# Designed miniproteins, single chains, continued (4), part 54

Each design is a single chain, and the fold is of that chain. pLDDT is the mean over its residues in the fold that is shown.

## One batch from the design tools (miniprotein)

Design m13856
Fold by ESMFold2-Fast:
Structure m13856 (fold): chain A 93 residues (1-93)
Amino acid sequence: APAPSEKEIEDAIKRGTEYLQTEFKLDKETAEKLSKEYLDRMLEARPEASLERTREISLEMLRKVKEAVKDDKELYEKLEKEIKEAEEAAKAE
C-alpha cells in the first residue's frame, strides 16, 4: 500500500482524538497526543509489521489510555478488562 498522505494522517489523528474524547472522556490535548503517538508507531512499523506487532502497539496504547483515565474508576476498570481479554486472546493462538 502507498504511504498515507499528510491529509490522511491529519484525518486519522482527528478521528482518534474524537474517539478518545467521546469514549474515555480524555481532554483534547491528551487524546491528540495519544492518537499521534499511536499513528506514528503504526506507520513506523508498517508495511512489514506482523499482526503480533500491530497487537503489541494497540495493547501499549490501551495501557496509556488506562493511565490517562486513572481518576475515573469505571473507565479504568473497563480498560483493564479489555486489555486482559486482548492478552488472553493473543495466548489462544
Scores: mean pLDDT 77

Design m13857
Fold by ESMFold2-Fast:
Structure m13857 (fold): chain A 81 residues (1-81)
Amino acid sequence: SEELRELVRRAIEETGRLEAGATAIMAAAEMGFVKDALEIAKELGLSPDEVAAYAAELYDEDPELAEEIRERMKEKVREIE
C-alpha cells in the first residue's frame, strides 16, 4: 500500500532509524497487511526475520516480549507461504 510505504519512509527519515520503519512494517503485518508489509521490507533490503529483529530492539527491557515479536513475524510469513 502506498500509505504504508509513505509511513515507513517518513518514520525512517524523521528518526534516522531503520528500527522505526521496521516497527511500522511489523505493525502492518500484525494488522493483517502481511503481503504489503513483506513487499516494503524487501524494497528496504530486509528479510522478515530482520524486520522482526529491528522492531524487537525497541523492547530491550523485555527480552520475552522481543522474542514474541520475532515469533509472531515468523508465523505471519508462514501463513502466507
Scores: mean pLDDT 71

Design m13858
Fold by ESMFold2-Fast:
Structure m13858 (fold): chain A 92 residues (1-92)
Amino acid sequence: SPLIDELRAVAAELKTLLSPKQAAQLDALMATLVANADNLDAVIATSRQIMALVQKAVQELVRQGRLDAARRLAELAQRLGQILQELIEEIS
């Protein structure tokens, strides 16, 4: 799926801005999403968990004063959210 390939590419870039623990959590959520890509309820639930993880990471970077990193992560999060929404629309 072109959307899954694009999602993987964005997730890989996003991981460079995450802690090792957050990156491992994202990998697990991405594996769950891909394994259940034809299950609407599972995709919605996993997408919400991915977005919550990334939003928390942005907030932590802001609290640390790492504003350039927070901005880059937020831009990648916006793109990730758009791809996840397109995936949900496709299987709805």
Scores: mean pLDDT 88

Design m13859
Fold by ESMFold2-Fast:
Structure m13859 (fold): chain A 84 residues (1-84)
Amino acid sequence: MSEELRKALAAGDNATVEKLLFEALSKEIPELQVVDVRVVGPNTFEISVTNYSAELEIKARELVAKLLGVPVSEVTVDLVQVPA
Protein backbone atom coordinates (compact mmCIF):
# COMPACT_ATOMS: atom_id res chain seq x y z
CA MET A 1 0.00 0.00 0.00
CA SER A 2 2.62 2.61 1.02
CA GLU A 3 4.75 2.01 -2.14
CA GLU A 4 1.69 2.09 -4.44
CA LEU A 5 0.51 5.32 -2.76
CA ARG A 6 3.94 6.96 -3.19
CA LYS A 7 4.02 5.98 -6.90
CA ALA A 8 0.49 7.33 -7.46
CA LEU A 9 1.37 10.62 -5.73
CA ALA A 10 4.58 10.99 -7.80
CA ALA A 11 2.58 10.37 -11.01
CA GLY A 12 -0.20 12.82 -10.06
CA ASP A 13 -2.68 9.91 -10.24
CA ASN A 14 -5.36 11.37 -7.97
CA ALA A 15 -7.87 8.59 -8.77
CA THR A 16 -5.45 5.91 -7.45
CA VAL A 17 -4.51 8.07 -4.41
CA GLU A 18 -8.23 8.50 -3.59
CA LYS A 19 -8.87 4.74 -3.99
CA LEU A 20 -5.92 3.74 -1.77
CA LEU A 21 -6.83 6.25 0.97
CA PHE A 22 -10.50 5.14 0.83
CA GLU A 23 -9.45 1.48 1.28
CA ALA A 24 -7.05 2.31 4.16
CA LEU A 25 -9.54 4.56 6.01
CA SER A 26 -12.37 2.02 5.61
CA LYS A 27 -10.12 -0.78 6.96
CA GLU A 28 -8.40 1.07 9.83
CA ILE A 29 -11.23 3.43 10.92
CA PRO A 30 -14.50 1.63 10.00
CA GLU A 31 -16.36 3.90 12.48
CA LEU A 32 -16.02 6.78 9.95
CA GLN A 33 -18.27 4.99 7.42
CA VAL A 34 -16.28 6.61 4.57
CA VAL A 35 -18.32 7.34 1.41
CA ASP A 36 -15.72 9.20 -0.72
CA VAL A 37 -12.16 10.57 -0.67
CA ARG A 38 -11.16 13.53 -2.86
CA VAL A 39 -7.73 15.09 -3.46
CA VAL A 40 -8.26 18.88 -3.22
CA GLY A 41 -4.59 19.94 -3.27
CA PRO A 42 -1.09 18.98 -2.10
CA ASN A 43 -1.53 16.86 1.07
CA THR A 44 -5.12 18.25 1.19
CA PHE A 45 -8.07 15.86 1.21
CA GLU A 46 -11.86 16.03 1.53
CA ILE A 47 -13.30 12.87 3.12
CA SER A 48 -17.08 12.31 3.00
CA VAL A 49 -18.37 10.27 5.96
CA THR A 50 -21.75 9.34 7.45
CA ASN A 51 -20.35 9.37 11.02
CA TYR A 52 -18.68 12.65 12.08
CA SER A 53 -16.88 13.53 15.30
CA ALA A 54 -13.87 15.71 16.16
CA GLU A 55 -12.14 12.58 17.54
CA LEU A 56 -12.60 10.70 14.23
CA GLU A 57 -11.36 13.73 12.24
CA ILE A 58 -8.10 13.74 14.27
CA LYS A 59 -7.76 9.95 13.82
CA ALA A 60 -8.34 10.23 10.04
CA ARG A 61 -5.75 13.03 9.67
CA GLU A 62 -3.17 11.03 11.69
CA LEU A 63 -3.72 7.92 9.53
CA VAL A 64 -3.45 9.90 6.25
CA ALA A 65 -0.21 11.56 7.48
CA LYS A 66 1.22 8.13 8.42
CA LEU A 67 0.33 6.64 5.00
CA LEU A 68 1.88 9.64 3.17
CA GLY A 69 5.00 9.52 5.39
CA VAL A 70 4.68 13.22 6.36
CA PRO A 71 4.12 15.08 9.66
CA VAL A 72 0.46 15.59 10.71
CA SER A 73 1.08 19.38 10.47
CA GLU A 74 1.66 19.02 6.68
CA VAL A 75 -1.70 17.26 6.05
CA THR A 76 -5.11 18.94 5.76
CA VAL A 77 -8.18 16.72 6.12
CA ASP A 78 -11.66 18.21 5.74
CA LEU A 79 -14.16 15.70 7.11
CA VAL A 80 -17.59 16.30 5.56
CA GLN A 81 -20.68 14.62 7.01
CA VAL A 82 -23.13 13.37 4.37
CA PRO A 83 -26.59 11.82 4.97
CA ALA A 84 -26.67 8.03 5.36
Scores: mean pLDDT 82

Design m13860
Fold by ESMFold2-Fast:
Structure m13860 (fold): chain A 94 residues (1-94)
Amino acid sequence: SEVEKAKEEAIKLIEEALEKLKKEAPDDTTSIQLVEEILESLRKTKFESKEELKKFLQGIVTLLEQFAETEKNPKVSELLRELAKKFKELIEKV
């Protein structure tokens, strides 16, 4: 399924971002927990359509961008913004 493939691509993007966060800022437990919760939510959610998946991913983008603005560590803020950008690119392809 195209929806399942896009979901798996989104999961991989989050997993890569989580690995980078744990290496760059292992003490930033709040941002790590946020990304882990997004990953768990995405894994547990069943999408009936591309539209439903896109709306879910758009919600994640908004959350990541808002969190990045309040983040004091510039490297973590940049990683969250990069993840949001990659999700925007994925949404355009779905």
Scores: mean pLDDT 87

Design m13861
Fold by ESMFold2-Fast:
Structure m13861 (fold): chain A 62 residues (1-62)
Amino acid sequence: SKKELEEFAEKLAEKYKEGATLEELQKEAQKFIDENKLSDDEAAELSAILLEKLNEIELEKK
């Protein structure tokens, strides 16, 4: 569901804030997509939510 995508993206954003690399986040996201058999649309939605959250974190660093 959309809520599950948002919760997972939030978890990844939190890991990034704690020092996780983009490579680690990509690996975690890919595993989630594979394990939950997400459609291309759902994977794109997850990616969009995550990018939005990561952009907010980067803006806070300024």
Scores: mean pLDDT 79

Design m13862
Fold by ESMFold2-Fast:
Structure m13862 (fold): chain A 95 residues (1-95)
Amino acid sequence: MVDVLDETYEKIRELLKELTDYLLQLSTTKPLRDAIVEFLTKGQKELDKIEDETREKLRKLGATDSQIDRVLGLLRGFYLSGVSYNISLAQQHYQ
């Protein structure tokens, strides 16, 4: 279980790094609002894939649906904190 959590945290960290670069690229060609919408849409699709893979791995290890939902809730919270930081960074660069 711990190894699956560590792997998932690392995947979310890598996703946040990729999303930072993607948002920076979008901000050079699009208005801030449109850049943020595309950034969030891409991030949500990639997060959904990570959540699905993590749910399958945890279920195979004998975790209950309730345990999986709690774990995914914590991981989603970590992701959202990183997203908020990236949006704040982009807003500073647009000023």
Scores: mean pLDDT 80

Design m13863
Fold by ESMFold2-Fast:
Structure m13863 (fold): chain A 89 residues (1-89)
Amino acid sequence: EVNISEEQKEIANKILELIQKMEEAYLTLDEEEKRKVILEIAEEIIELAKKGIELSEDNPEMKEAFEKVLEDAKKIKKAVEEGKDLSLL
């Protein structure tokens, strides 16, 4: 029914944990610390999403999901680096 490898599940789970940590940072941290933490998390999500894409070459649905995560994380990183509004996700 659903064919997802253990490695793909591990990557997806780590990404979800990082997204949760990012949401907590948005709500709880001062602007300067928030920017630093969100940038670090976005970079980690980018690397995990890239690995997820490579592992999903034979699974178009999973590849598309990881590509979406990669695009979203890149937008966050660019917004933080440019000092833009982080709500533009």
Scores: mean pLDDT 78

Design m13864
Fold by ESMFold2-Fast:
Structure m13864 (fold): chain A 87 residues (1-87)
Amino acid sequence: MLSLPELAALGLESIDLEKTVLGQATVASFSLDALARQAQSQGRYDLASELRELSKELQEAVDNNDVEKAKEMVERARELLRRIARE
């Protein structure tokens, strides 16, 4: 089973492979949702809630084709993923 830091590192790499901001936001949303489920299973409730909230905001930006909001949310996702990867 991959650890939370390993999953966060994979999420960062997956985002970097996307060439469009909306593509990055889509991948970030899926990565944060997967991490939220893993954090929840480990009893890390506060982290799981933070991950789910960002995942939802990323998905809403993609659904609305809001490139500016998607870019902002992708940077927030990268910061959160970097914090987790450093554990």
Scores: mean pLDDT 86

Design m13865
Fold by ESMFold2-Fast:
Structure m13865 (fold): chain A 94 residues (1-94)
Amino acid sequence: MKMTEAQVRSYALAMARGLVKELREMEKEGASLEEQVKAVRNWVTNLADTLLENLSREEAARILREAREEFLRLYPDAPEEVVKVLEEIVEEVE
């Protein structure tokens, strides 16, 4: 199924907001940092795969950067390990 760039971008931003909510709930429930990092890695990898199925690598990387910025805007105090995983996967797509 082929999505427009605007649809894919909207999806990525919605997914970033959903991830922030999930991580905040995991923190409240006492989830380990390792569990949070695993959740972020799985989420970002799935998003990257979806973007690459619909967009060029350059366009996918741009939208991943926008999703990362939205994530950091909503969760500025995110654990360093979580932020590193986000940056690592964005760099792998570029």
Scores: mean pLDDT 80

Design m13866
Fold by ESMFold2-Fast:
Structure m13866 (fold): chain A 74 residues (1-74)
Amino acid sequence: SLEDIIKGILEIADEVAKAHESAGMPEHAEKSRILGKAVALYVKGKIEEAMKLSGLSKEFLEQLTQSFLRRLKQ
């Protein structure tokens, strides 16, 4: 379901963020969580909100979203 996909995206982003926190990189951790939220917005069709939150182009958000979806299938 879309709900499960969004949950998985946010869990991947949080896992990456925790790795950055453990490495003493809190700013990178925050960025990872922001990117996860932006990808979740993109999957919901809220493209302009995703672009505003992340600062990324639509093209880059599409590529990033495909990367998250590939990871979820593993």
Scores: mean pLDDT 87

Design m13867
Fold by ESMFold2-Fast:
Structure m13867 (fold): chain A 85 residues (1-85)
Amino acid sequence: MEEEKNELKKKIDELFQKKSREIVARHDAEFERYLAEHPDLSPEERQALVNRRIGEVLREIGDLLDKIFEAEKNNDYETIIKILE
């Protein structure tokens, strides 16, 4: 039982790492596209966009973690895997 639970936790961790990388990559691509479309941005406007992007990434990852924690409270590891796939 513990060994099976440890393997499941490892799978969830690997899937979470993959999902987090995908979220970051998507926000990076959107940010780069926005900068390309707005070349006349001031340094202050660029810094504000960086701060907003960081906030958006953290919010999306936070929402994902909240869903994982809710499923984990119910020992619903299958739902966690489905969320991360």
Scores: mean pLDDT 80

Design m13868
Fold by ESMFold2-Fast:
Structure m13868 (fold): chain A 64 residues (1-64)
Amino acid sequence: SLEETIERIKRSGEEFARGIQELLEEYAKNTPSMTQEELERHKRSAREAAEALTQRFIEMEKKA
């Protein structure tokens, strides 16, 4: 159903965001000049981007 598809899209978006957050944390470990504030900002931006992309796919499904 449409509702089930939307929930699956949301779940996939969350998993994608988590993967990017992990990659950023690994990058930060090898970047001594990066502050904790900068890392948290990058993690937030990545999460917001993943959420926005997820929402776009949901809207496309609703229009179909």
Scores: mean pLDDT 80

Design m13869
Fold by ESMFold2-Fast:
Structure m13869 (fold): chain A 111 residues (1-111)
Amino acid sequence: GASATATAPAPALATERVLAAASLTGPDGRTRALGFATIGPDGEVVGETTFGAAGANLTITGDAAAKTVTATLSGLTAADTGTLHLHAISVGPDGRPVSVGSASTAAVGGA
C-alpha cells in the first residue's frame, strides 16, 4: 500500500521529553487524531497511543542526534487520503506543553 512520511524538528530532544502528535486532515477539511507518542531524550519511544486509521498503520519515531521526530502512515486506503500533520511538543519540568516543530505531507490512499 501507499505511505506518507512527515519529519518535524524537535530541538528539545536530547534534553527533554517530546510529545509527537499525528493527525490527518481529509479533503472535507476535517482533522482527525491518528495518535501520539512520548519520545525520551535518547529518541526512545516511552509511550504511545494510536487511534487508528482504516487499513493504515501509524509509526512515530525519534532521532535524538538529528533532533527530529518522524511519523509514517503506511498501508493507506481511500479513507486515509488527505494531509498528514505531525506536531512536536516539548514537555517541560512543570508538565506544560510548548510547540517546538511541525511538518505536513500529502497522504494518498487507494491505487
Scores: mean pLDDT 75

Design m13870
Fold by ESMFold2-Fast:
Structure m13870 (fold): chain A 74 residues (1-74)
Amino acid sequence: SMMDIALEYAEKLIEAVENKESLEKISEIVKEMADEVGEDLAKQIFHLVLTGHSQKLSREEILKRVKERLEELL
């Protein structure tokens, strides 16, 4: 489902951000996500991941916020 695909990319993005991967690598993941789920949804997920990470939320808390957003939009 689109929700499962979006959550898989959200998890990859959280891992890349936590591991301090290059901006190029992070951009690649966001672009791949946008190709699968659309640019608008990809940007929203990216924003939630970055905001959650900056607030020092756990992976589980960030994924919960992403899932709640997907349930509103799908």
Scores: mean pLDDT 85

Design m13871
Fold by ESMFold2-Fast:
Structure m13871 (fold): chain A 98 residues (1-98)
Amino acid sequence: MTKKVSNIITAHMPKETAKKALVDILVSLGVDRETAEKAANLAIEGKTFDEIVKETGLSPETLAVATTAVGLLNVAAQLYVDMGKYKSLEEAVKAVAF
């Protein structure tokens, strides 16, 4: 993947919300929190998928699943906020992710 991961995970949510969502999803997939936080920091800093894989040692498949899930949460969370179901995007992400 040649595009920045941030283009997927921050399309409709703030960087801090995207970072928290990515960390929580990676941890739920069995990734250590320290590695998950490192991967999320690299993603919001604008590193490419291949750079994050190289720097963290995560499997490409695990990172692909997690970044795709955060991308879907972007769309779902914004829709829930727009519908007035949640007061903030952060609350919508928490409800949709878990």
Scores: mean pLDDT 72

Design m13872
Fold by ESMFold2-Fast:
Structure m13872 (fold): chain A 111 residues (1-111)
Amino acid sequence: GLLDKIKDEKLKKIYEWIMSYDKDKDGKISLEEFTKFVLDVLKNLYPDREITEEDAEPIAEKLMSIFDKNGDGYISHEELLEKLIEAEKDSSSPYSSIIDLLKSLPEEKLK
């Protein structure tokens, strides 16, 4: 499957962590679910700051617009995997900076 094309085990864990926010298990991440993921990332990167969902929402919207090219308001599991595979193979990809940021998180924070 597409997940097997990702060579970095930490990147696989990041994918699984993002997918854990899919509460209804429909294979898609909504803006609300993605905002919660972004909030958790920001809290881990800036533990000395009071980061709120209101702070995370505009960041999540901007990031979601990069992944959600069809404008349906969701990121599919397949679309996310394809973008992660692209970022792993090409460091000049517009998604590589996001992946590098996520890889900077401690392994103990990944599921």
Scores: mean pLDDT 71

Design m13873
Fold by ESMFold2-Fast:
Structure m13873 (fold): chain A 73 residues (1-73)
Amino acid sequence: MNRARTLINTGFLYLSYGDFDSARDYFDAAADLLGSPELRDAAQALVDAMKAGDGKAARDASLALGQAVGDSL
């Protein structure tokens, strides 16, 4: 649990810096550790939406990621 939480928090930190590749790697590692394809897919959608500057897609993806994190932790 603590490791997965640290990976997710680190992913968000890299996302806040605009380092989308590192953010993706940390979210993928957390999803693999938790066995959650939903977490991986939601995190990928958020990264893609932020790279595209699509505020609506980013909002929808952030809600899905929050749900997947809550379900997995």
Scores: mean pLDDT 79

Design m13874
Fold by ESMFold2-Fast:
Structure m13874 (fold): chain A 47 residues (1-47)
Amino acid sequence: MEEIKEKAKKLVKPSPLEQERRRRMDRYFQEGAENLKKAIEEELKKK
């Protein structure tokens, strides 16, 4: 359950550096997942 982890994180205020790192990681994972899907589909098409 992701909700439990997010609730715990909100109770403990992370440092500004940790907050910025989390935002960058979230975007990185979103872009990475989309890019990975696109790369897999293109590789399958090339075969």
Scores: mean pLDDT 69

Design m13875
Fold by ESMFold2-Fast:
Structure m13875 (fold): chain A 92 residues (1-92)
Amino acid sequence: MEKEKEIEKKVDSYRSLARAIAEGYRLAKQNPEKSKEALEQIEKTVEEIEKKDPLFGEGVRRAIEAATQSPEAGDAEVDRLAEEYRKKLLEE
């Protein structure tokens, strides 16, 4: 039970981070000329995540791509990533 609480907190943290990155990218892409610095910072952040955690980094990139199609698609991909991480943490 304590382990499940710790896992849920970690999953919530991953979900929040992925959602923030995907939504931030989606909004910045709507005004790319005014958001060049924001887009560059997001790309750098995702590259750093990919180096430390390739699974999470790939999931974040999928969430970004989905979010650029629709906000609902982005949210769905973020939830899918969170569920994949919940399963991984429960196995370990």
Scores: mean pLDDT 80

Design m13876
Fold by ESMFold2-Fast:
Structure m13876 (fold): chain A 60 residues (1-60)
Amino acid sequence: MLSQEEKEEVEKRIAEALRKKDYLGLTKIVKDLQEKHPDLTDDEVSEIVSRAVERVRAEE
């Protein structure tokens, strides 16, 4: 299970990839996260990605 600090760090990395439109980097971040935490559900990954998207949107 991801700690709150790890979730925030991953969210920031995903947001940075989204800001740069680095979709290959985004895919790698998600893949590395799931490999490091194989118990992580698709719903949890989707929530982290959604929060990162909201973070980028708030910057516009």
Scores: mean pLDDT 78

Design m13877
Fold by ESMFold2-Fast:
Structure m13877 (fold): chain A 81 residues (1-81)
Amino acid sequence: SAKLRSVLTLAGVALHEHREHGVPVERLLEAMREALRKMGFSEEEVERILEVVREALARVDELSWAELYAQLKARLTEIME
């Protein structure tokens, strides 16, 4: 779906900013919370999406980009579709 693609893009940007530029996790999650709310997600959906992204951010140095993308896509699809 277009919404799933948009959320995956936002998550990818957050992972890149944390790994390559050292932006703090909490700052990225707060920016994503605001973006997800503007996209029309419920508070429950926002928190579920952010938990998935928080876990990916915690493992960004341990997994390849392909593995991170696959895990994000699978878990976000379960939440959103």
Scores: mean pLDDT 85

Design m13878
Fold by ESMFold2-Fast:
Structure m13878 (fold): chain A 83 residues (1-83)
Amino acid sequence: MDAVREEIRRLLREEGYPEEEIDAILAATTDDQLYQFAAQKLIDELLAKGVPREKLAELLAQMRAAGKSAKEVADYLAELLAK
């Protein structure tokens, strides 16, 4: 959880948000919403890396069918991007 929150904090900081505003945004956002935002960013990065959109859609459908949480989906996508 903390690693995803810190990454989102870093992104908001790069956009010019002050720390107090970042803290308020993160406090108002559920963990599931934070993981959904992280997953969307990771999907965009995988598409930019050349992963076919259809293959990402199949993978996401399989993970959702398997009952994977938003955190598990985000963690898996991050692992794919890192390798």
Scores: mean pLDDT 74

Design m13879
Fold by ESMFold2-Fast:
Structure m13879 (fold): chain A 68 residues (1-68)
Amino acid sequence: SEKEKLTKKGRELLKKAQEYIEQENLDKALELIEEARKYFEKANDEIGLSMLNSITRKKLEDFINALK
């Protein structure tokens, strides 16, 4: 189905974003996170959006802690 394709694409983009975060390429990571968000929104995938928010929150916390 269309929803399944959109959800799968969102998850693939989110995994790539995590790889770029680990490589310290934050610009590319943010680009992919926003692209993944759009796919989850089009799919009305609340679970996908929750997963995305959890990953971004964890990385934001790590970043804030590194600044202190």
Scores: mean pLDDT 80

Design m13880
Fold by ESMFold2-Fast:
Structure m13880 (fold): chain A 65 residues (1-65)
Amino acid sequence: MTLSVDEVRAMFDLDGDGRVSGVEAEAVKALLRARGFEVPDVPADELPDSTLQQLADFINSQPSA
């Protein structure tokens, strides 16, 4: 199944409120940078959809085999 931005948001939503912000947002940005993705260094407390889309694309590119 192909993950959408909404599904990726849900995966990192520790509170179950449908948002990725604060520490979770910084963790996702760090993960994407460590994987070689270009992530803008902007002072934001919530991840932009473009960053969530990059994470979704990364996860969707991981085969089970």
Scores: mean pLDDT 66

Design m13881
Fold by ESMFold2-Fast:
Formats: C-alpha cells, sequence, structure tokens
Structure m13881 (fold): chain A 78 residues (1-78)
C-alpha cells in the first residue's frame, strides 16, 4: 500500500473537526477562510490545504467534513 501524502494525527483531526463545526455555525464555507481557520486552530498547512480542496473541488460542506472527522475519531476511540 502507498502511504497517504497527507497525515493527520488524532489531535489534529479533533482540532479540524472543532474548527469546521465553528465555521459551519458561522455560515463560512469559502476554501480560503476554511484553510486560514484550520491553520489558526493548529492544523498543518498541508492538511488545511487538502480539506479546503475537498470543499472547493467536491462541494463538501464544512458541516459534513466536521461530522465525518468526529465519526472517525469516535470509531478509533471506541
Amino acid sequence: MKAPEVVLTLDEVRRAADALEALSKAGIDTPEQVRDALVAAGVSQEAADFIAWLIEEHGISPATLAAALRNAVADVEA
């Protein structure tokens, strides 16, 4: 298996989920604002760029991404 180019720690996933949830509640969904907020929350630049790309290229909402990341953390911690 080829290793993924973007790696998120569980702590970064939690921070990304929290930031995306806050952005969703504020009605913010632009890729630039999402990227900047993720970096400010302590998510790596590479991971923030990848998440912003998912929103821009695939039309995934910040709320949907936040829910997916929270579910991934819950599954690992179960």
Scores: mean pLDDT 75

Design m13882
Fold by ESMFold2-Fast:
Structure m13882 (fold): chain A 68 residues (1-68)
Amino acid sequence: GEEEKEKIAEILVKEGKMSRENAEKAAETMLNSDESSIRALAELAVKDAGVSREKAEEMVELALKGQE
């Protein structure tokens, strides 16, 4: 839901150094994606944005929880 989206966006802003606007769009995309796509987006955040593996795993869990 909205809380999970905000938490994912915060990780992307703080670790990925993304703008808030881009982080919110990325978080919304993850919440509307299937599990394999969520995991792929989290891997891109690690490789391209510099997000830690630990926080990338947290983003996956938040996205799956936010979809129920």
Scores: mean pLDDT 84

Design m13883
Fold by ESMFold2-Fast:
Structure m13883 (fold): chain A 65 residues (1-65)
Amino acid sequence: SIDEALARMAGTVAKKATGGALEVEISGDKVEITLLEQSPEALEEAERLKEVLEKIGMKAEIHVS
């Protein structure tokens, strides 16, 4: 779907912005964002991604590894 495509693009941008500190897994309308490194920058980017995903109607969850 278009929402899944937008989520995938946003996730790619967030992963690149954090230097790979985020892992993003998309399944239909659900997105799991995992912090591979616990840094303020990675957390801020994860929260920003979550906000964007929720705005387009997806369910986003942030996890810490």
Scores: mean pLDDT 80

Design m13884
Fold by ESMFold2-Fast:
Structure m13884 (fold): chain A 119 residues (1-119)
Amino acid sequence: SDLVLTVVFTVGYLPEALELVKELQAQGRKVLVLHIVDPARPMPDEVLDKIIKHFEELNVPVLRLHADLEELKKALGITSFPTVRDLTAQELRDIIRTFALPEHREEALAALDAFLASV
């Protein structure tokens, strides 16, 4: 059977996303954070690094997706963040391929492949 990942979709720095990840890990779920960055709402690199470090302290992998947030929300039926989806590796790859900005797509797909090789 295909590997199913519990993917937490989040934006910015939301305390609710950290608490949700902790709860899912306590349930024994294989958690991955998909951190969405919209270039229309840029964040300083220092803030982005702090977000990654907070999730790393929970020993949870983080994939950064540079995407049009409103287009992604509409296409995936997301009304609020954080949200959780159970996805196969292929479904997650298809989301990244579809929504990643062209200049970030190869990096995002390579990060996914590196994560999948570590499982």
Scores: mean pLDDT 83

Design m13885
Fold by ESMFold2-Fast:
Structure m13885 (fold): chain A 76 residues (1-76)
Amino acid sequence: GVELAATGRFGDLERALSIAIQKLLQGKTDEAIRIATAVLRQATAMAQQFASVGDTLGAARYQGLALLAQDIIDRA
């Protein structure tokens, strides 16, 4: 899960979020928080990078992943 978040690739971050949700459903709250926190950091960094070069759609997509990751942390 965390290794997927480390790539910064959009699809890998989506897969990492799916794993974090699955961990929450299994009661593995600490693992879910670790994965979601890794996604939050990477998605936020990628959103800022895309925003800095004027890619508004790219920034919005990664910001969406960051918001989902934060929601997982808040629900855990």
Scores: mean pLDDT 86

Design m13886
Fold by ESMFold2-Fast:
Structure m13886 (fold): chain A 61 residues (1-61)
Amino acid sequence: APAPVVAEAPPGGNPVDSAAHTEAELRAYLEALRARLVETLGLSEEQRAALDEAFALTLAR
């Protein structure tokens, strides 16, 4: 019989408010956009850092 040891959190987590869901979607979108820009433009380490800073300011949280 398997030991009753469950140390992993559920992937769904908690059902948060719609506003919080929208913020999570915005963050995911900005992360995807940032990654896409890095890939498409072939940005250097310095340019990537500047882009990350700009997106961090946009998220402002």
Scores: mean pLDDT 66

Design m13887
Fold by ESMFold2-Fast:
Structure m13887 (fold): chain A 77 residues (1-77)
Amino acid sequence: VGREAVAQATREFAEETPDPELKERLLELSEGIARAETPEELARLAREAANLMGEARPDGDHEFSDRVSLRLGAAGV
């Protein structure tokens, strides 16, 4: 799966996040991921996004969070 799919998953999670601080950070990371030209930079940004999404505590949304995390894992997170 390409960086574009990882960036999109991060953006979708950001739009669903009620915390405006996390939302803005995730949107910045999604843009960084989409612009990453090296696998190393992509992995670093994707890990940060995955960590932020893990800190968000969705009410009963384990399945949704897992799906996003799987996309980040495919990018080397």
Scores: mean pLDDT 68

Design m13888
Fold by ESMFold2-Fast:
Structure m13888 (fold): chain A 98 residues (1-98)
Amino acid sequence: ADVEVTAEDLRRAYDEALARLSEMDEEERELARERLDGLLERVLAALEPEEAARLREAVENRDAEALVELALELAEQGRYPLAAGVASLAVALRLIER
């Protein structure tokens, strides 16, 4: 049986990651900033042009919620590695803002 990742699983993982932000120090937030840039480049290379444009707009506007919505849409399409990548970008973006 294939491992099925649901939209609910992604939302739960995101909420758990956000709960850990209160425990992160300045050094961890700086590391998250560096990871955001590298992950963004890799995810953009794997997305369709229209999806890549949505991702760039969300990152430019620092809209973590739009990134979560894109990740859920990708998961619903069965594109789980990309969904996980976009969800990780949303978490990293929230870390940078704190």
Scores: mean pLDDT 71

Design m13889
Fold by ESMFold2-Fast:
Structure m13889 (fold): chain A 86 residues (1-86)
Amino acid sequence: GVLEDVKQLIEDVEKTKKYLEENKDNPEIQSQLPLLRQQVEGALKQLKELKEKYKDDKEVQEALEKLEELLKELLKLIDEIEKEKE
């Protein structure tokens, strides 16, 4: 169901954030940041559509809000690592 899918995405984003923090000095990971940024921006756009679709489902809304916060944190982390590369 949608709630289970959103919870899985939350776990996947948390794992991605941890992996990026642990591997931020890896040039191969740094080279992939532009693609990861596009994926996160795409996910944020899809999340806005899901919030509208499930506006009356409180549990789904809470999970989507947590996912949005994590995606924004991941995007900020990508921006910080890219700035350090300059």
Scores: mean pLDDT 84

Design m13890
Fold by ESMFold2-Fast:
Structure m13890 (fold): chain A 90 residues (1-90)
Amino acid sequence: RREELERRLLELRFRAQASRAMSGELGEEVSEGVVEIAEAVSKAVGIELSEEEREELRRKAREKAEEGKEESKRRAEEAEEEARRLEEEL
């Protein structure tokens, strides 16, 4: 059981680190990705996106990325707290 707890602690630490990395990279990359997809779709159907529409898409994408960033940050904090509790039990 102790061996299983030690392995779980390593998994929780890795998960926390991955969630922290995710929260750091969400804003800019997601915003640009959404605009690129919208431009590709608009071009395929023959609709031209205005610069105002692209900026609005970036703004909405940033808002969604910030929501995702907060969720990833919360998951990282929860995993870190679980790891701390297991470490105290070991």
Scores: mean pLDDT 68

